Designed miniproteins, single chains, continued (3). Designs and how they scored, part 51

Each design is a single chain, and the fold is of that chain. pLDDT is the mean over its residues in the fold that is shown.

## One batch from the design tools (miniprotein)

Design m9757
Fold by ESMFold2-Fast:
Structure m9757 (fold): chain A 67 residues (1-67)
Amino acid sequence: SLRDEIIAILKEGGLSDRQAENAADALLEEYEKGDWAGVETILRLGVKEGAISEEQAERIRRLLEEA
């Protein structure tokens, strides 16, 4: 599923199962609303806080664009 793919990318960056699930759910909530600005804000904050890399943010963005 799209959720499982996002979780896998986030866990590759060292997030715990719970952190990855929470982040994936937040991203999918904004995506389902059609709020791409919300998606981009979450990804940028994740990179700024060191939770994910720029490469991981780009991979997640591409997955959401393909869905």
Scores: mean pLDDT 85

Design m9758
Fold by ESMFold2-Fast:
Structure m9758 (fold): chain A 100 residues (1-100)
Amino acid sequence: SAEEKRREYSYLAGYHEGAADYYAIERSILELDPDTPEEEIERVRKLADEHVEKAKEYLEKAREYGEIDYEAYIEGLADGMNEAAERRKEERRRREEEER
């Protein structure tokens, strides 16, 4: 239904915005360490940019079905932020085990 799609796209818009916000914050933290490889900073920047574009895309799709579902958007934002954080923790742990 239109209501279900509005909710779904609102959630996905929030999810990608949350992930983008996390990667933008992490990039700022990585830039504080002069030993952080530039390639890693650029990788996180690219992830943030890609999620920003996806958030815009889903926001426009949600608007085709009415007003943004604010509750779904906020739920997505929390989930996206948390999942991005967990992915980066796991990537860092795996890298430390393999590189030494």
Scores: mean pLDDT 87

Design m9759
Fold by ESMFold2-Fast:
Structure m9759 (fold): chain A 95 residues (1-95)
Amino acid sequence: SAVIRSLQRALGLIDTSITYLKNGDVDSAIKHLNQSYSILQGLYDSGDTSTQKPINYVQKSIDYLRSGDVDSAIRYANQARQTVEDLIRQKQASS
């Protein structure tokens, strides 16, 4: 499924961003979160409304990074990660 591949790509970008945050590289984390956001938003715009929840979590993570709250950003990035993983599992079960 093209949708599952896009979700897996978005998940990988979120995981990479969390690694950058743990290493103190906020700029690289924002870059990867924005790429994940674009993929999830593209799926939403194509009719996959189930991506709304992880879009909101990625957006909150980016907003907290812009305000300097790295701890809140990591919490929301982890929630986005888990939500995307859950969507992948649900879509694999429906394939």
Scores: mean pLDDT 90

Design m9760
Fold by ESMFold2-Fast:
Structure m9760 (fold): chain A 103 residues (1-103)
Amino acid sequence: GAKEGGYLAYKGGYYAAQGGTLAVRTAETREQLVLGIAGAISGAGGEFIGRLGYKTGNSQLAKQGGLSAISGGELAYRGAGTDEARELGRKGIELGRKGYELS
């Protein structure tokens, strides 16, 4: 339900934000830097909104958190200069998708 979906969106946003942050820290190119920043921001949004969905049982917030986690994870994955950042982005996408589906 919405609480379980919001929790997964929260976790997905967290991993996407970490992946984007790592992509920024390891950036060798401007493209990696820009994508990493965008991934970190979208991931942080997914974490915040997903957590609200989880705490309130609000399905719309849980779904929106999941979408933001997916977007953040995709951006972090594309901006990643390391396997660690790619794996964090991938986790953000998968957890965000599950969070959206369960909400």
Scores: mean pLDDT 92

Design m9761
Fold by ESMFold2-Fast:
Structure m9761 (fold): chain A 88 residues (1-88)
Amino acid sequence: MEATLAKIPDEQILETMKVMLEAAGISLDASIEEKIAFLKELIKQLDALIEELRAQGDDRTAEVAEFMRAVAERAIELLKEEQKKKEE
């Protein structure tokens, strides 16, 4: 309960994102835009999965999928911040 997404370091979110990208066969050298596009697609797939799991009464697995979705959303925010910082 103390380990909320808001308390997870940004570095840990980015490391989780790297694992997700590698699992999908996406290069870590890919553009920020390509990484964001992948994460947005992953969120859509997770939304569909969460709806299906809840329809089946599998709330526990749905909660895990909701956590993964939140990580993906936070990773998109961090990637956008990194892109903006490089324009300094």
Scores: mean pLDDT 76

Design m9762
Fold by ESMFold2-Fast:
Structure m9762 (fold): chain A 94 residues (1-94)
Amino acid sequence: EKLKEINEEYMKYAEKLRDEVAALPLDEDTLRARLEELLAEYERFVAENEEEVKELLEKYEKEYNEENFEKLKKYLEKVAELLGRGLGLKEALK
């Protein structure tokens, strides 16, 4: 189902982010640039699948416990905020 495919794509963004952090010792500037790229990919994915993402969010809100999709979205938003505040990448990804 398309909603499951969209959720799987969201989880792929989280997995990529986790793997980039685990692949340290990349320097902080390189890792930050990669994180920004991943966040841009996530934003593009949401925009391209706005209707399906909306349906997934409504379904999760109504029928499921807080799902990886909502957690991933909030996590990426928090990381972006922390990076904007000049924090180190490892601190931002906690």
Scores: mean pLDDT 56

Design m9763
Fold by ESMFold2-Fast:
Structure m9763 (fold): chain A 89 residues (1-89)
Amino acid sequence: MDEKIKRLLEIMKLISSLSDEEIEELAEELFSDPIEQKILISLVHMLKQFYEEIKDFSEEEQKEYAKKILELLSDDDIKNLERLYEKVK
């Protein structure tokens, strides 16, 4: 499995367990700018929704959807998700 796809699935699983309050607190810790905080919160909520749809799929299908999601993410999105993952793990 591509390491980036595997990492995105790990991030999606981790954020699926986070409450809205925890997501807001993490955004505030990672960014001082309110707009950057809102962007991260929106990104995390989007990924939570995607994970809820794919979590019961086969491992192969989860990898295919994770790859498609990864293609939609900017380098900055990936960097911000990695920062969130490192802070929570």
Scores: mean pLDDT 82

Design m9764
Fold by ESMFold2-Fast:
Structure m9764 (fold): chain A 94 residues (1-94)
Amino acid sequence: ETLELTLSAGSEVQYVTLPGNGGKLVFTANEDLNLTLTVVEADTPLRVENSTLPQGTLLHKGEGLTFRLPAGSTITVTNPGAKPAKIAYLARAA
């Protein structure tokens, strides 16, 4: 299962639940953004992929990462664990 979210600048933390068993979330930037991702709940580290990051960069529960996202760029988050994972995210204007 793949979830797709188009991101615009905001001021509020949002939450999303990723299904288990390889569930994916694709963020697409609608404008130039700074995106902060934090793993709230996961039984297995989440895999984060972007053209500027090492393939398969892992985020454990409690970890976060901030990305500069030009308009039209994407970040993919994959949950390889058997259980659903919860992510907090905040997109701010760059």
Scores: mean pLDDT 81

Design m9765
Fold by ESMFold2-Fast:
Structure m9765 (fold): chain A 72 residues (1-72)
Amino acid sequence: SEEKAKELQEKIDEAYKKLVDPKQEEEGKKIIQEVIEEGEKYQETDPALGQGAKQGAGAALKHAEAVREAKE
């Protein structure tokens, strides 16, 4: 649903803020893992929601990693 997609996106946004902070990286990774697991749960019933959540989570991880690498 649209409401669930918004909830998952808000979790990704919060995780991203933690992932770019070296002190909170582990917390961010935990939230991203929870989003991926929720996405997998929805994969059979709502593939667009499930795939969107997994892609968003993966993109946040890669972008945060690039930001950390670019700092030094």
Scores: mean pLDDT 81

Design m9766
Fold by ESMFold2-Fast:
Structure m9766 (fold): chain A 86 residues (1-86)
Amino acid sequence: SKSLRSLVREATSGFPNPREIALYVGDWLVEEEGLSREHAERIAEEVRNNSDLFSRIRSAIVRVNDGDATDEQLRAALREALAPLL
């Protein structure tokens, strides 16, 4: 499986929009966290539609893209932000 950092770096120019983040979160939940596609898509849609959740996740991704955080720190931040939806 690709790391979320690799997915973000391949498809975003450093300021990913809500749709891009929602798609990568959905793929990350299936590929690295082992969720069903149906469950992952529901969480991804919540990320897309919730501006506070989106902003928290985008900030974590931007930190990794800028070299200020590791892939593991990003995974931890995603798990924390998404915990109420898991």
Scores: mean pLDDT 74

Design m9767
Fold by ESMFold2-Fast:
Structure m9767 (fold): chain A 70 residues (1-70)
Amino acid sequence: MTDELAEQGDKAEAEGKLDEASRLYLEAGKLAFEEGDYDTALLYYSRAVQLRPDDEEARAALEELKEAIL
Protein backbone atom coordinates (compact mmCIF):
# COMPACT_ATOMS: atom_id res chain seq x y z
CA MET A 1 0.00 0.00 0.00
CA THR A 2 1.84 3.00 -1.35
CA ASP A 3 0.16 5.62 0.86
CA GLU A 4 1.20 3.74 4.02
CA LEU A 5 4.83 3.61 2.89
CA ALA A 6 4.75 7.28 1.92
CA GLU A 7 3.35 8.29 5.33
CA GLN A 8 6.05 6.22 7.04
CA GLY A 9 8.57 8.04 4.88
CA ASP A 10 7.18 11.41 5.97
CA LYS A 11 7.42 10.33 9.61
CA ALA A 12 11.00 9.10 9.22
CA GLU A 13 11.95 12.40 7.54
CA ALA A 14 10.42 14.35 10.45
CA GLU A 15 12.53 12.25 12.83
CA GLY A 16 15.69 13.05 10.84
CA LYS A 17 15.98 9.51 9.48
CA LEU A 18 16.61 10.54 5.88
CA ASP A 19 18.03 7.13 4.88
CA GLU A 20 14.92 5.34 6.13
CA ALA A 21 12.61 7.95 4.58
CA SER A 22 14.32 7.62 1.19
CA ARG A 23 14.08 3.81 1.29
CA LEU A 24 10.38 3.97 2.17
CA TYR A 25 9.65 6.31 -0.75
CA LEU A 26 11.66 4.05 -3.05
CA GLU A 27 9.54 1.08 -1.91
CA ALA A 28 6.33 3.06 -2.45
CA GLY A 29 7.46 4.00 -5.95
CA LYS A 30 8.30 0.39 -6.73
CA LEU A 31 4.86 -0.81 -5.64
CA ALA A 32 3.20 1.87 -7.77
CA PHE A 33 5.37 0.83 -10.74
CA GLU A 34 4.32 -2.82 -10.30
CA GLU A 35 0.67 -1.71 -10.28
CA GLY A 36 1.15 0.25 -13.51
CA ASP A 37 0.68 3.59 -11.77
CA TYR A 38 3.65 5.31 -13.36
CA ASP A 39 2.66 8.84 -12.28
CA THR A 40 2.68 7.81 -8.62
CA ALA A 41 5.90 5.81 -9.08
CA LEU A 42 7.58 8.86 -10.64
CA LEU A 43 6.44 11.05 -7.74
CA TYR A 44 7.81 8.72 -5.05
CA TYR A 45 11.09 7.96 -6.86
CA SER A 46 11.61 11.70 -7.30
CA ARG A 47 11.04 12.25 -3.59
CA ALA A 48 13.50 9.47 -2.70
CA VAL A 49 16.14 11.17 -4.87
CA GLN A 50 15.22 14.54 -3.32
CA LEU A 51 16.04 13.20 0.16
CA ARG A 52 19.20 11.42 -1.02
CA PRO A 53 20.42 13.04 -4.28
CA ASP A 54 23.71 11.10 -4.01
CA ASP A 55 21.90 7.74 -3.80
CA GLU A 56 22.76 6.01 -7.07
CA GLU A 57 20.18 3.26 -6.48
CA ALA A 58 17.30 5.73 -6.21
CA ARG A 59 18.59 7.67 -9.22
CA ALA A 60 18.81 4.44 -11.25
CA ALA A 61 15.20 3.56 -10.36
CA LEU A 62 14.06 7.00 -11.51
CA GLU A 63 15.99 6.65 -14.81
CA GLU A 64 14.43 3.23 -15.41
CA LEU A 65 10.94 4.59 -14.80
CA LYS A 66 11.48 7.49 -17.23
CA GLU A 67 12.39 4.94 -19.90
CA ALA A 68 9.26 2.88 -19.13
CA ILE A 69 6.99 5.94 -19.44
CA LEU A 70 8.06 6.28 -23.06
Scores: mean pLDDT 78

Design m9768
Fold by ESMFold2-Fast:
Structure m9768 (fold): chain A 86 residues (1-86)
Amino acid sequence: KESILKAAERAIRAGQAHPDPEIGRVLEELGIYSKFLAEMTEPTEEQAEKMAEIINRAIDEILSTTDPEKAKEIMERSIQEMARVL
């Protein structure tokens, strides 16, 4: 749980700091949704660690793009990957 919350907080902070407001919103949405998912599903430590890895990878990929549409695709893919871990 703590690992997901740290990753989610990283996403939210990265979104707030991002120069492109559309990509910033995608990062904030990823973080908010990840936090919501963790609170609602109460994943095991192993599931939480895997979900945190997915979130951190998604953040890095989103930060590497200048395309808001690609950022949204990365977010949607990461949400689906997290659902498969649960």
Scores: mean pLDDT 84

Design m9769
Fold by ESMFold2-Fast:
Structure m9769 (fold): chain A 119 residues (1-119)
Amino acid sequence: SELEELAKELAEKLINTPIEEVEELVTKSIEELKKKGYSLEELKKIFLLVFEYLAEEAFKKLEEKKEELSVSEYVAKKLEIIGLLLDAEITLSRAKSLEELKEAAVKNALEYKKFLSEL
């Protein structure tokens, strides 16, 4: 519940943050949560939930544009969102340190922002 609320707030901030500020936001968020006593495993869970919320937002925006897309374009974009979520799950789960977690979280957040800009 607490981790879900933190993840939702961070996801909402990422959605509204310019792409050039994403790395700073992710870095500061990890530092703040670390100072509050969250473990590496809890931080992984928070960021997995962040990317779950970002995927939900991406699917919502894709559905809103469905009538403007061909069937093949719609299917391709849907698969891209699934790919982004799977990449996030894999790279975050493999992180063995806070630095690796930060690198994975930044990379995935930037790929998500790029996807939304191209939508």
Scores: mean pLDDT 89

Design m9770
Fold by ESMFold2-Fast:
Structure m9770 (fold): chain A 94 residues (1-94)
Amino acid sequence: ELKLYRSSETIVVGGKTYYIGTVLEVEGNTYTFTVFVRDEDGNIRAIVDITVENGKTTIKVVQMGEPIPEEELEEIKKRVIELSERMLKEYLES
């Protein structure tokens, strides 16, 4: 059975505010996180797809619109991974 969970977080990176919307889709032993990274104007700046299947993690990042500076993008990726790991832990412990 398909299960869908949502989370919303705000992060500040490089003095800029980003809004992080995460959708966790659970199908059997496959966990898929679709993470929308929006700027303060609400524009999607990046989509991060994280798939966890049989203990293997795959991460794909697609940038949209104006490129995010590399240092800021790496920090955003780290924060997104941490948020996704917390969401998965909360799901598995509930």
Scores: mean pLDDT 83

Design m9771
Fold by ESMFold2-Fast:
Structure m9771 (fold): chain A 100 residues (1-100)
Amino acid sequence: SFEEILEEIEELVKELLEFLKTASDAEYEQASREALERIRELLEKLSKKEAQKVLEKLADLLNELTQGMTEEQQERARKFAERLGEMADEIIEEKEEEEK
């Protein structure tokens, strides 16, 4: 189910980045938190190596999906990417400790 988890995470990111184009700041912040919580749950089901592969693919996807966005939209996406990166570091560290 690695491919199924990857597809679910990619769809969550795509939906969030479409929503940021029309959402208020409060609506986007709530949607971002919900997306990050679901992505965390999905990443926790993966091995460290699989989680790292997903995060690499998400970095590429975020770069692709932010092309042609307005400066305001890019700033919203950047803040999401920063939160995602912080969460990713926490998950990878947790998995590293579990493998010791």
Scores: mean pLDDT 82

Design m9772
Fold by ESMFold2-Fast:
Structure m9772 (fold): chain A 98 residues (1-98)
Amino acid sequence: IEEAAERVYQGVLEALRNGISVKEYAEKRRKDLAEKGGGELTKLIMDLLDQSNPEYKKEIDKILEEADALHKAGAPPEEVARFYAEKMKELSEKNLKK
């Protein structure tokens, strides 16, 4: 999970630097990872980007909204990317404990 969160952070950071929104990054990365399949790390990154548990959908949507709001408020890309990655990691850890 730690390594998956770091990969999400780096990906979101790069996306924001290239003018791509957090939401657009998450959707594209989820599709790319699903098509490729992959090892254990790829699955953890997919779980982090898409909490498949429906009860967390509202929290996921809120995290995306808050990340977008931070970006629009002029927060550095590093702050936005870290916020998103850390919040998605927290949701993933909650899901694993149930």
Scores: mean pLDDT 70

Design m9773
Fold by ESMFold2-Fast:
Structure m9773 (fold): chain A 84 residues (1-84)
Amino acid sequence: DEVEKIRKSLKIIEKAIKKLEKQGVSRYEAIKILADIAKLKLAGDYESALKKLKEILGMTEEEFNELTDEVLKMILTIEEELEE
C-alpha cells in the first residue's frame, strides 16, 4: 500500500525534526540536515545516508528502509523554498 508507506515515512521524518528541535536545532537547520541525507539516499549513497541518520537522528536501519523517495523529494522541495 503506497499510502501506508508514505504515511510511515512522514511519521519518521516528523519524529526526526521534533528530536532535533528538542536538542536546540532550528526547524530550518533540521530540514537542511534531512535534505542533505535525502540527497545522499536519492543518489544511491545508502551507506553515507544510513551513517548520518544513525549518528545525527538516532534512526534505525529499519526506519531508513521505510523512507520513500517521494517523501525524500518533498524534503528537498521544502529546503529549496526556505532558501529562496
Scores: mean pLDDT 79

Design m9774
Fold by ESMFold2-Fast:
Structure m9774 (fold): chain A 73 residues (1-73)
Amino acid sequence: MDNSAYIAELQERYRADPRYAGLDLSDELVLLGAVMVEAYGVPAERRRAILETVAARARSYDDVLALVEELAA
């Protein structure tokens, strides 16, 4: 199926969450990071710091994966 509807739903859901306020969820790498921290069950208080690091440092899908795995541990 086309991923555009799924991406839009994820963006809307995360934008409604005050923990993600001010993050650019239109950035595909930041959005991917948000999905990954949720999937890994990262505590809410750690998610923002991880996503801010992803926004600042990630340049590829592999960067997001590596940063989330490192910081979620």
Scores: mean pLDDT 77

Design m9775
Fold by ESMFold2-Fast:
Structure m9775 (fold): chain A 70 residues (1-70)
Amino acid sequence: SIEERIAKLPGPTRLLAQFLYDSFGDDQARKFHALAQLIRRERISAEAARAVAEALELPEDQVRALLGLT
């Protein structure tokens, strides 16, 4: 489950993923938008952003593009 994937993330990354899940639930678009804003503002590492995307089942291809991993 998404909750089990979040629980396996390292400390700060887990807190961010949990916050997005608690705040937006099933709204994948809002969770993606929030993560995208953190990436654009350089407030999250590439590794943490990808880990959050994988745990929350967000679109990996779009996240990689935002990180410059094309």
Scores: mean pLDDT 83

Design m9776
Fold by ESMFold2-Fast:
Structure m9776 (fold): chain A 97 residues (1-97)
Amino acid sequence: KLEEAVKYLEKAVELLEEALRTAREEGSPEEAINSIEAARENAKKALEAAKANSPKAISLIVAALILASAALQLAPPRAQKLVEEAIEYIKEAMKLL
């Protein structure tokens, strides 16, 4: 189950990185770009913590979920879809830890 949680977090990081690239290409406001970047960074920290079996993994996943949800409100339509998908993967990872 931990291996599956790691795979979900890896997918979430990929989607947030794609959302960040898409938001930049669409000329999104700095606030939107910064919110997606914060979500990506915390998702990466959650991934590292999960791989290390760290007790911090759950709190970092929760932080990533909160930041991704904030990013969703600010993201342009194409980036918004990628952030939505990332949120679902973060939720699935959280269920497995």
Scores: mean pLDDT 84

Design m9777
Fold by ESMFold2-Fast:
Structure m9777 (fold): chain A 92 residues (1-92)
Amino acid sequence: SLAELTKEEFEELLKEGREKIDEEIEEAKKRGAAPETLEMMELVREGLENPEKFVEKAREVLELHIKKNYNPEYLEEAKKKAEEFLEILEKL
């Protein structure tokens, strides 16, 4: 689990994520990915570049994902599940 990572292992993981996200964004653009998908990927990139804002950016990504993929009838339940997930991340 993320809770078992040392600070150095976590920083290494974030570095790998930063290198990978740039490649993934470029590939998504070449594939003609939807603007909402590109926006979510840019938020992930921002969180990886600024680890102190990681939880904040993760929240923004989840909100966009919920808005894109869930109908209005299930939006509140999806938001609650996202908040529970973010609470777990904040404890790591």
Scores: mean pLDDT 66

Design m9778
Fold by ESMFold2-Fast:
Structure m9778 (fold): chain A 61 residues (1-61)
Amino acid sequence: DDNLVASRAAKEAADRYHAGEMTVEEAAQYVRDTLLANGVDPEFAESVARVLEKALRDAAA
């Protein structure tokens, strides 16, 4: 289930960002790499990464 993989990757990246282990850019890249490694469509993977990046940037502002 691509949605389940995406949700798990996004949560893990967000948790690591909030722990100070990743920058916003590293969290977004981690999501892209994780989804692509799991065979998720590249356009969907990019969309999920962009949504996460925007959410983390908006929360930090």
Scores: mean pLDDT 82

Design m9779
Fold by ESMFold2-Fast:
Structure m9779 (fold): chain A 68 residues (1-68)
Amino acid sequence: AAREDALEIARNAAKYGRSLAKKAPTVEEARKIMEAVGDAVAANLAPYADEVRALIQKELDETLKELE
C-alpha cells in the first residue's frame, strides 16, 4: 500500500513536471525541470527513492522525444 501510494504520487508529479517541461524554451531547460521534480519527489519518498527516480527518468525520456 505505502509503496503503491508513493508510486502514484510520483506518477502525478511526473505528469505535472512534463507539463512544465513542455513549456521550457530549450530541451536542456526541460531536462533540468524534470530532474528537479524527480529529486524533490525522491527526497520526500525516501524509502522508494530509486523507484521514483526510475519513473521520473522514464517520463523525462518520453518528454524529450516529444520535444524533438
Scores: mean pLDDT 76

Design m9780
Fold by ESMFold2-Fast:
Structure m9780 (fold): chain A 60 residues (1-60)
Amino acid sequence: MEELRRYTTELLRERGLPLSLVDEALAFALGVKEALKLPDEHLKRLVDLYIDAEALTQRK
């Protein structure tokens, strides 16, 4: 979990997005993992999807 939080924080920082989104991105990734019973290896990919979606909504 610490690795995922650190990964999420760095990705948000690189994209210039609010660091307050860390907990929302983690909640999304963990929620989807639990719902679909995905392996932990997919958590970073789920975080990427959430952050990419947020970046798109903030372009206007």
Scores: mean pLDDT 78

Design m9781
Fold by ESMFold2-Fast:
Structure m9781 (fold): chain A 70 residues (1-70)
Amino acid sequence: MEKLKELAKKIEEEAKKQPVLSDAELEARRAEVREAQARSEELSEEEIIEVARKVALGVESLKKKYEAAL
């Protein structure tokens, strides 16, 4: 658990440095995350990490897009 929390923090920091995703890319990422959440009880640790990366990148991209839209 603790290692996953620390990895999640590193993923968030990396996501801040990643380029902003397009609307199409954000929708694709959301679809993948939703499918993973539907199978959450059977997700492997690797799949959980991938979902965390997609969520962090999506959140940062949305924040930047909302800032640009203002």
Scores: mean pLDDT 70

Design m9782
Fold by ESMFold2-Fast:
Structure m9782 (fold): chain A 91 residues (1-91)
Amino acid sequence: ARLERIIEEAEKLKEENKDNPLVVKAAEALIKAARLLLEDPNNPEKRFEAEVELGIAEIELAILKLIGAPEEVLARIRELLDELQAVLREL
C-alpha cells in the first residue's frame, strides 16, 4: 500500500510538472525506486538500485532548489524521498 501510494504521488507530480524536465527526472527516479522495492523488497540488488535512484532524485532536488523551483514542488519531492528512505530502513 505505501509503495503504491508513493508511485501514485510521484506520477501525479510528473504529470503536473511535465514542462519541467528536472521535476520529471526526479519523479521518474522516485517511481523507479518504489517499483524496484515493490518487485522484490528482500532482493539486495534491487534495494541497492533503489538507493541509487534515490541518490539521483536527491541530486535533481538540489539542482531544483538552486534554480529557485517552487517550494511546493520541492516539498513534495522531499516528502517522497523521506518516505522511500524510511521504507528502505525498515527492510
Scores: mean pLDDT 86

Design m9783
Fold by ESMFold2-Fast:
Structure m9783 (fold): chain A 97 residues (1-97)
Amino acid sequence: MLFRLTITLKPGKKDLAEARKLAEEAVTTVIRAAREVGADSPLRIEVEIIETEEGLQVKMVVTARFPSEQTARDFAEKVREELKEVEKIELEKLPDA
């Protein structure tokens, strides 16, 4: 089943180096969590760095196939538990054409 996980991290990074470091740590955590729960390949990860009034913010969109809805939920919870500075995580089921 095809799912999208949107991960919004807390704003407040003052420079691009701090934002990039946070993004790298987040990507590493997401890949490991996906492997541990048994997500199907390919795992598509898109990273956005957004300039806000509170500083730079990292947002990540992860798209992958999972064996079940429960596996996708387990992935989202694992990411929530392991990732620092999470503001919001949203999981949505996508149409599988």
Scores: mean pLDDT 85

Design m9784
Fold by ESMFold2-Fast:
Structure m9784 (fold): chain A 99 residues (1-99)
Amino acid sequence: SKKEEAKKLVKEYFENLRKMAEILPTLSDEEIEKAAKALEILSEVVIKEVYEITKDEELVELLEKSFKEIIDMIRNRSPAEELLEKIKKEEKKILEKID
């Protein structure tokens, strides 16, 4: 279904965010900024694809806000536990909105 396709894209992006949270303590400030920029570019692609599938403008606004907040936490070297908690809460909220 279209909803399952949108959920898959969202889940794949959140998996990238989780992987980033895991390696974050090993990265330099320069590596973090490069990674954050790459995540921002990928987020724009994911959001556009989700919009093409769902046509849901409220979902797009939610995705933009959630991804920005998590990427800002990555840039600020937020503790992995706090990042993973935020990722889990935001993913659940977004997936429930798609349902």
Scores: mean pLDDT 90

Design m9785
Fold by ESMFold2-Fast:
Structure m9785 (fold): chain A 69 residues (1-69)
Amino acid sequence: DKEEAIRTVRWMTEQAARALEAQGRHEEAERLRRFGEELIRRVERGELTPDEAIDLMSERLAAIERELG
């Protein structure tokens, strides 16, 4: 479901971005929001499936978590 994927990516993005901002990582939070916006646009254009978009966001969040410890 395209709408569900967009909602999920948006929710994941905002949750993580707020956590980064709370840690003073404002620039990283902005980059994450831009990435989430790009994923949503690609889903809207049919360039990504719902599952692919969620997987890409999950991978991005895992990478950020590894850098932060």
Scores: mean pLDDT 85

Design m9786
Fold by ESMFold2-Fast:
Structure m9786 (fold): chain A 91 residues (1-91)
Amino acid sequence: PRVEVKALYTGENEAILTARGPDPRAIAEAMKEAVEKLGGQARSVYDEASRVAGVTATGLNFEQTKKAAELAAKRAGERIGGDYSASAEKV
């Protein structure tokens, strides 16, 4: 299995993290924990049918958002027992 975490920094210390993979609940939890570990606040959602997980993050600047995406991907990969990658971009 593979998980790719994509972060979109929307400005004003806000970002959206998205990923697709097996066990979207575990992926969403990993992304939420990564944001919170870096000092942000997170709201998570997931959809089992589409295998999509998402987090809206507040309180992190762009550099912190990049680190959160990398940590989220690593933790999600560990939980699903697979490979991981992360990317981050600004709007």
Scores: mean pLDDT 86

Design m9787
Fold by ESMFold2-Fast:
Structure m9787 (fold): chain A 94 residues (1-94)
Amino acid sequence: MSVGELLSKLSPELQKLFFEIMAEMYEKLAKEVETLDLSDKEAMKELVEKITKELIEKIKELAKEKNIPEEDEKLLIEAAEKTGELALKEIEEM
């Protein structure tokens, strides 16, 4: 199932929340990328894995804070994991 298909199962409010979290993580990723040797694919993969893990933890914290149903939390986590997998694939194909 694609990231879009996973997100389509969520309410519009939860879709918006996911994109807001993604925006914060992308800003963090952009800042960390400035300190990396971009020719080092292994370092780039490690950064993507680190940011993906931080995104998942952020989702878990917000799910607990906002009493998000476990089913919706699982969909958000799966969408984050799939997004990370796609980024890793793009780095490998460079």
Scores: mean pLDDT 79

Design m9788
Fold by ESMFold2-Fast:
Structure m9788 (fold): chain A 82 residues (1-82)
Amino acid sequence: SIREELLRGVRILAVEGEIFTAERILEKHKAPEEVAQEVRQLAERARALVEEARRTGDDALVEEAVEVAEEIAKIVEEFLAK
């Protein structure tokens, strides 16, 4: 349905925005290269998942991308807490 397609699009944009924001936060706080690289690798995985989801319409891939974005957020939060 068009509603499902719209919601998928919104979720994809949210994942992309969360990753972008995470990368900006790490850059602002001059995160060590090892932390930046870990987030970069997860970001590449999440972006690949949302690209595949956009192509196939598979909501399970969006759910997987959201989970990867949550892992990125956790890494950023743990870095900032130190």
Scores: mean pLDDT 88

Design m9789
Fold by ESMFold2-Fast:
Structure m9789 (fold): chain A 63 residues (1-63)
Amino acid sequence: MLKLSEKQRTTIFAYLLITDGEPTPLALRLASKRTGLSLEQVTQAAKELQPEAKAKIAEMRKL
């Protein structure tokens, strides 16, 4: 996994949750601006976090 700060990881994860685990190009660009990471780094982090985000969304919707 990329070495991200907790704040950077949380920001990327939040964008994944907003997009139902399917991040749009716009969401990735916004995450890049907010974290200070390159678009490439954000895209890679999103791919790595996507399974966790989808699992979290499924858990939240079980209520």
Scores: mean pLDDT 79

Design m9790
Fold by ESMFold2-Fast:
Structure m9790 (fold): chain A 74 residues (1-74)
Amino acid sequence: MKVPSLEELLKGLDELHEILAEEAKRDPERALRFGRQFLAWLERELRANPELSEEQIAELRARIAEYLADLEAL
């Protein structure tokens, strides 16, 4: 398995947020369900990644929490 860098994970989160925002215009329930599933998977990846520092993990978790809050506000 390849371990993604912090920069790659942040870019992926930003891209996902844009995709989910677009999807939510058509079907907010589906977008919310998909977003929650993907963010749960990403949390598992963070725990498995020995290359990330505590600071980097905290930054990624904060962004994940922010995206979940945005999705729940839909």
Scores: mean pLDDT 71

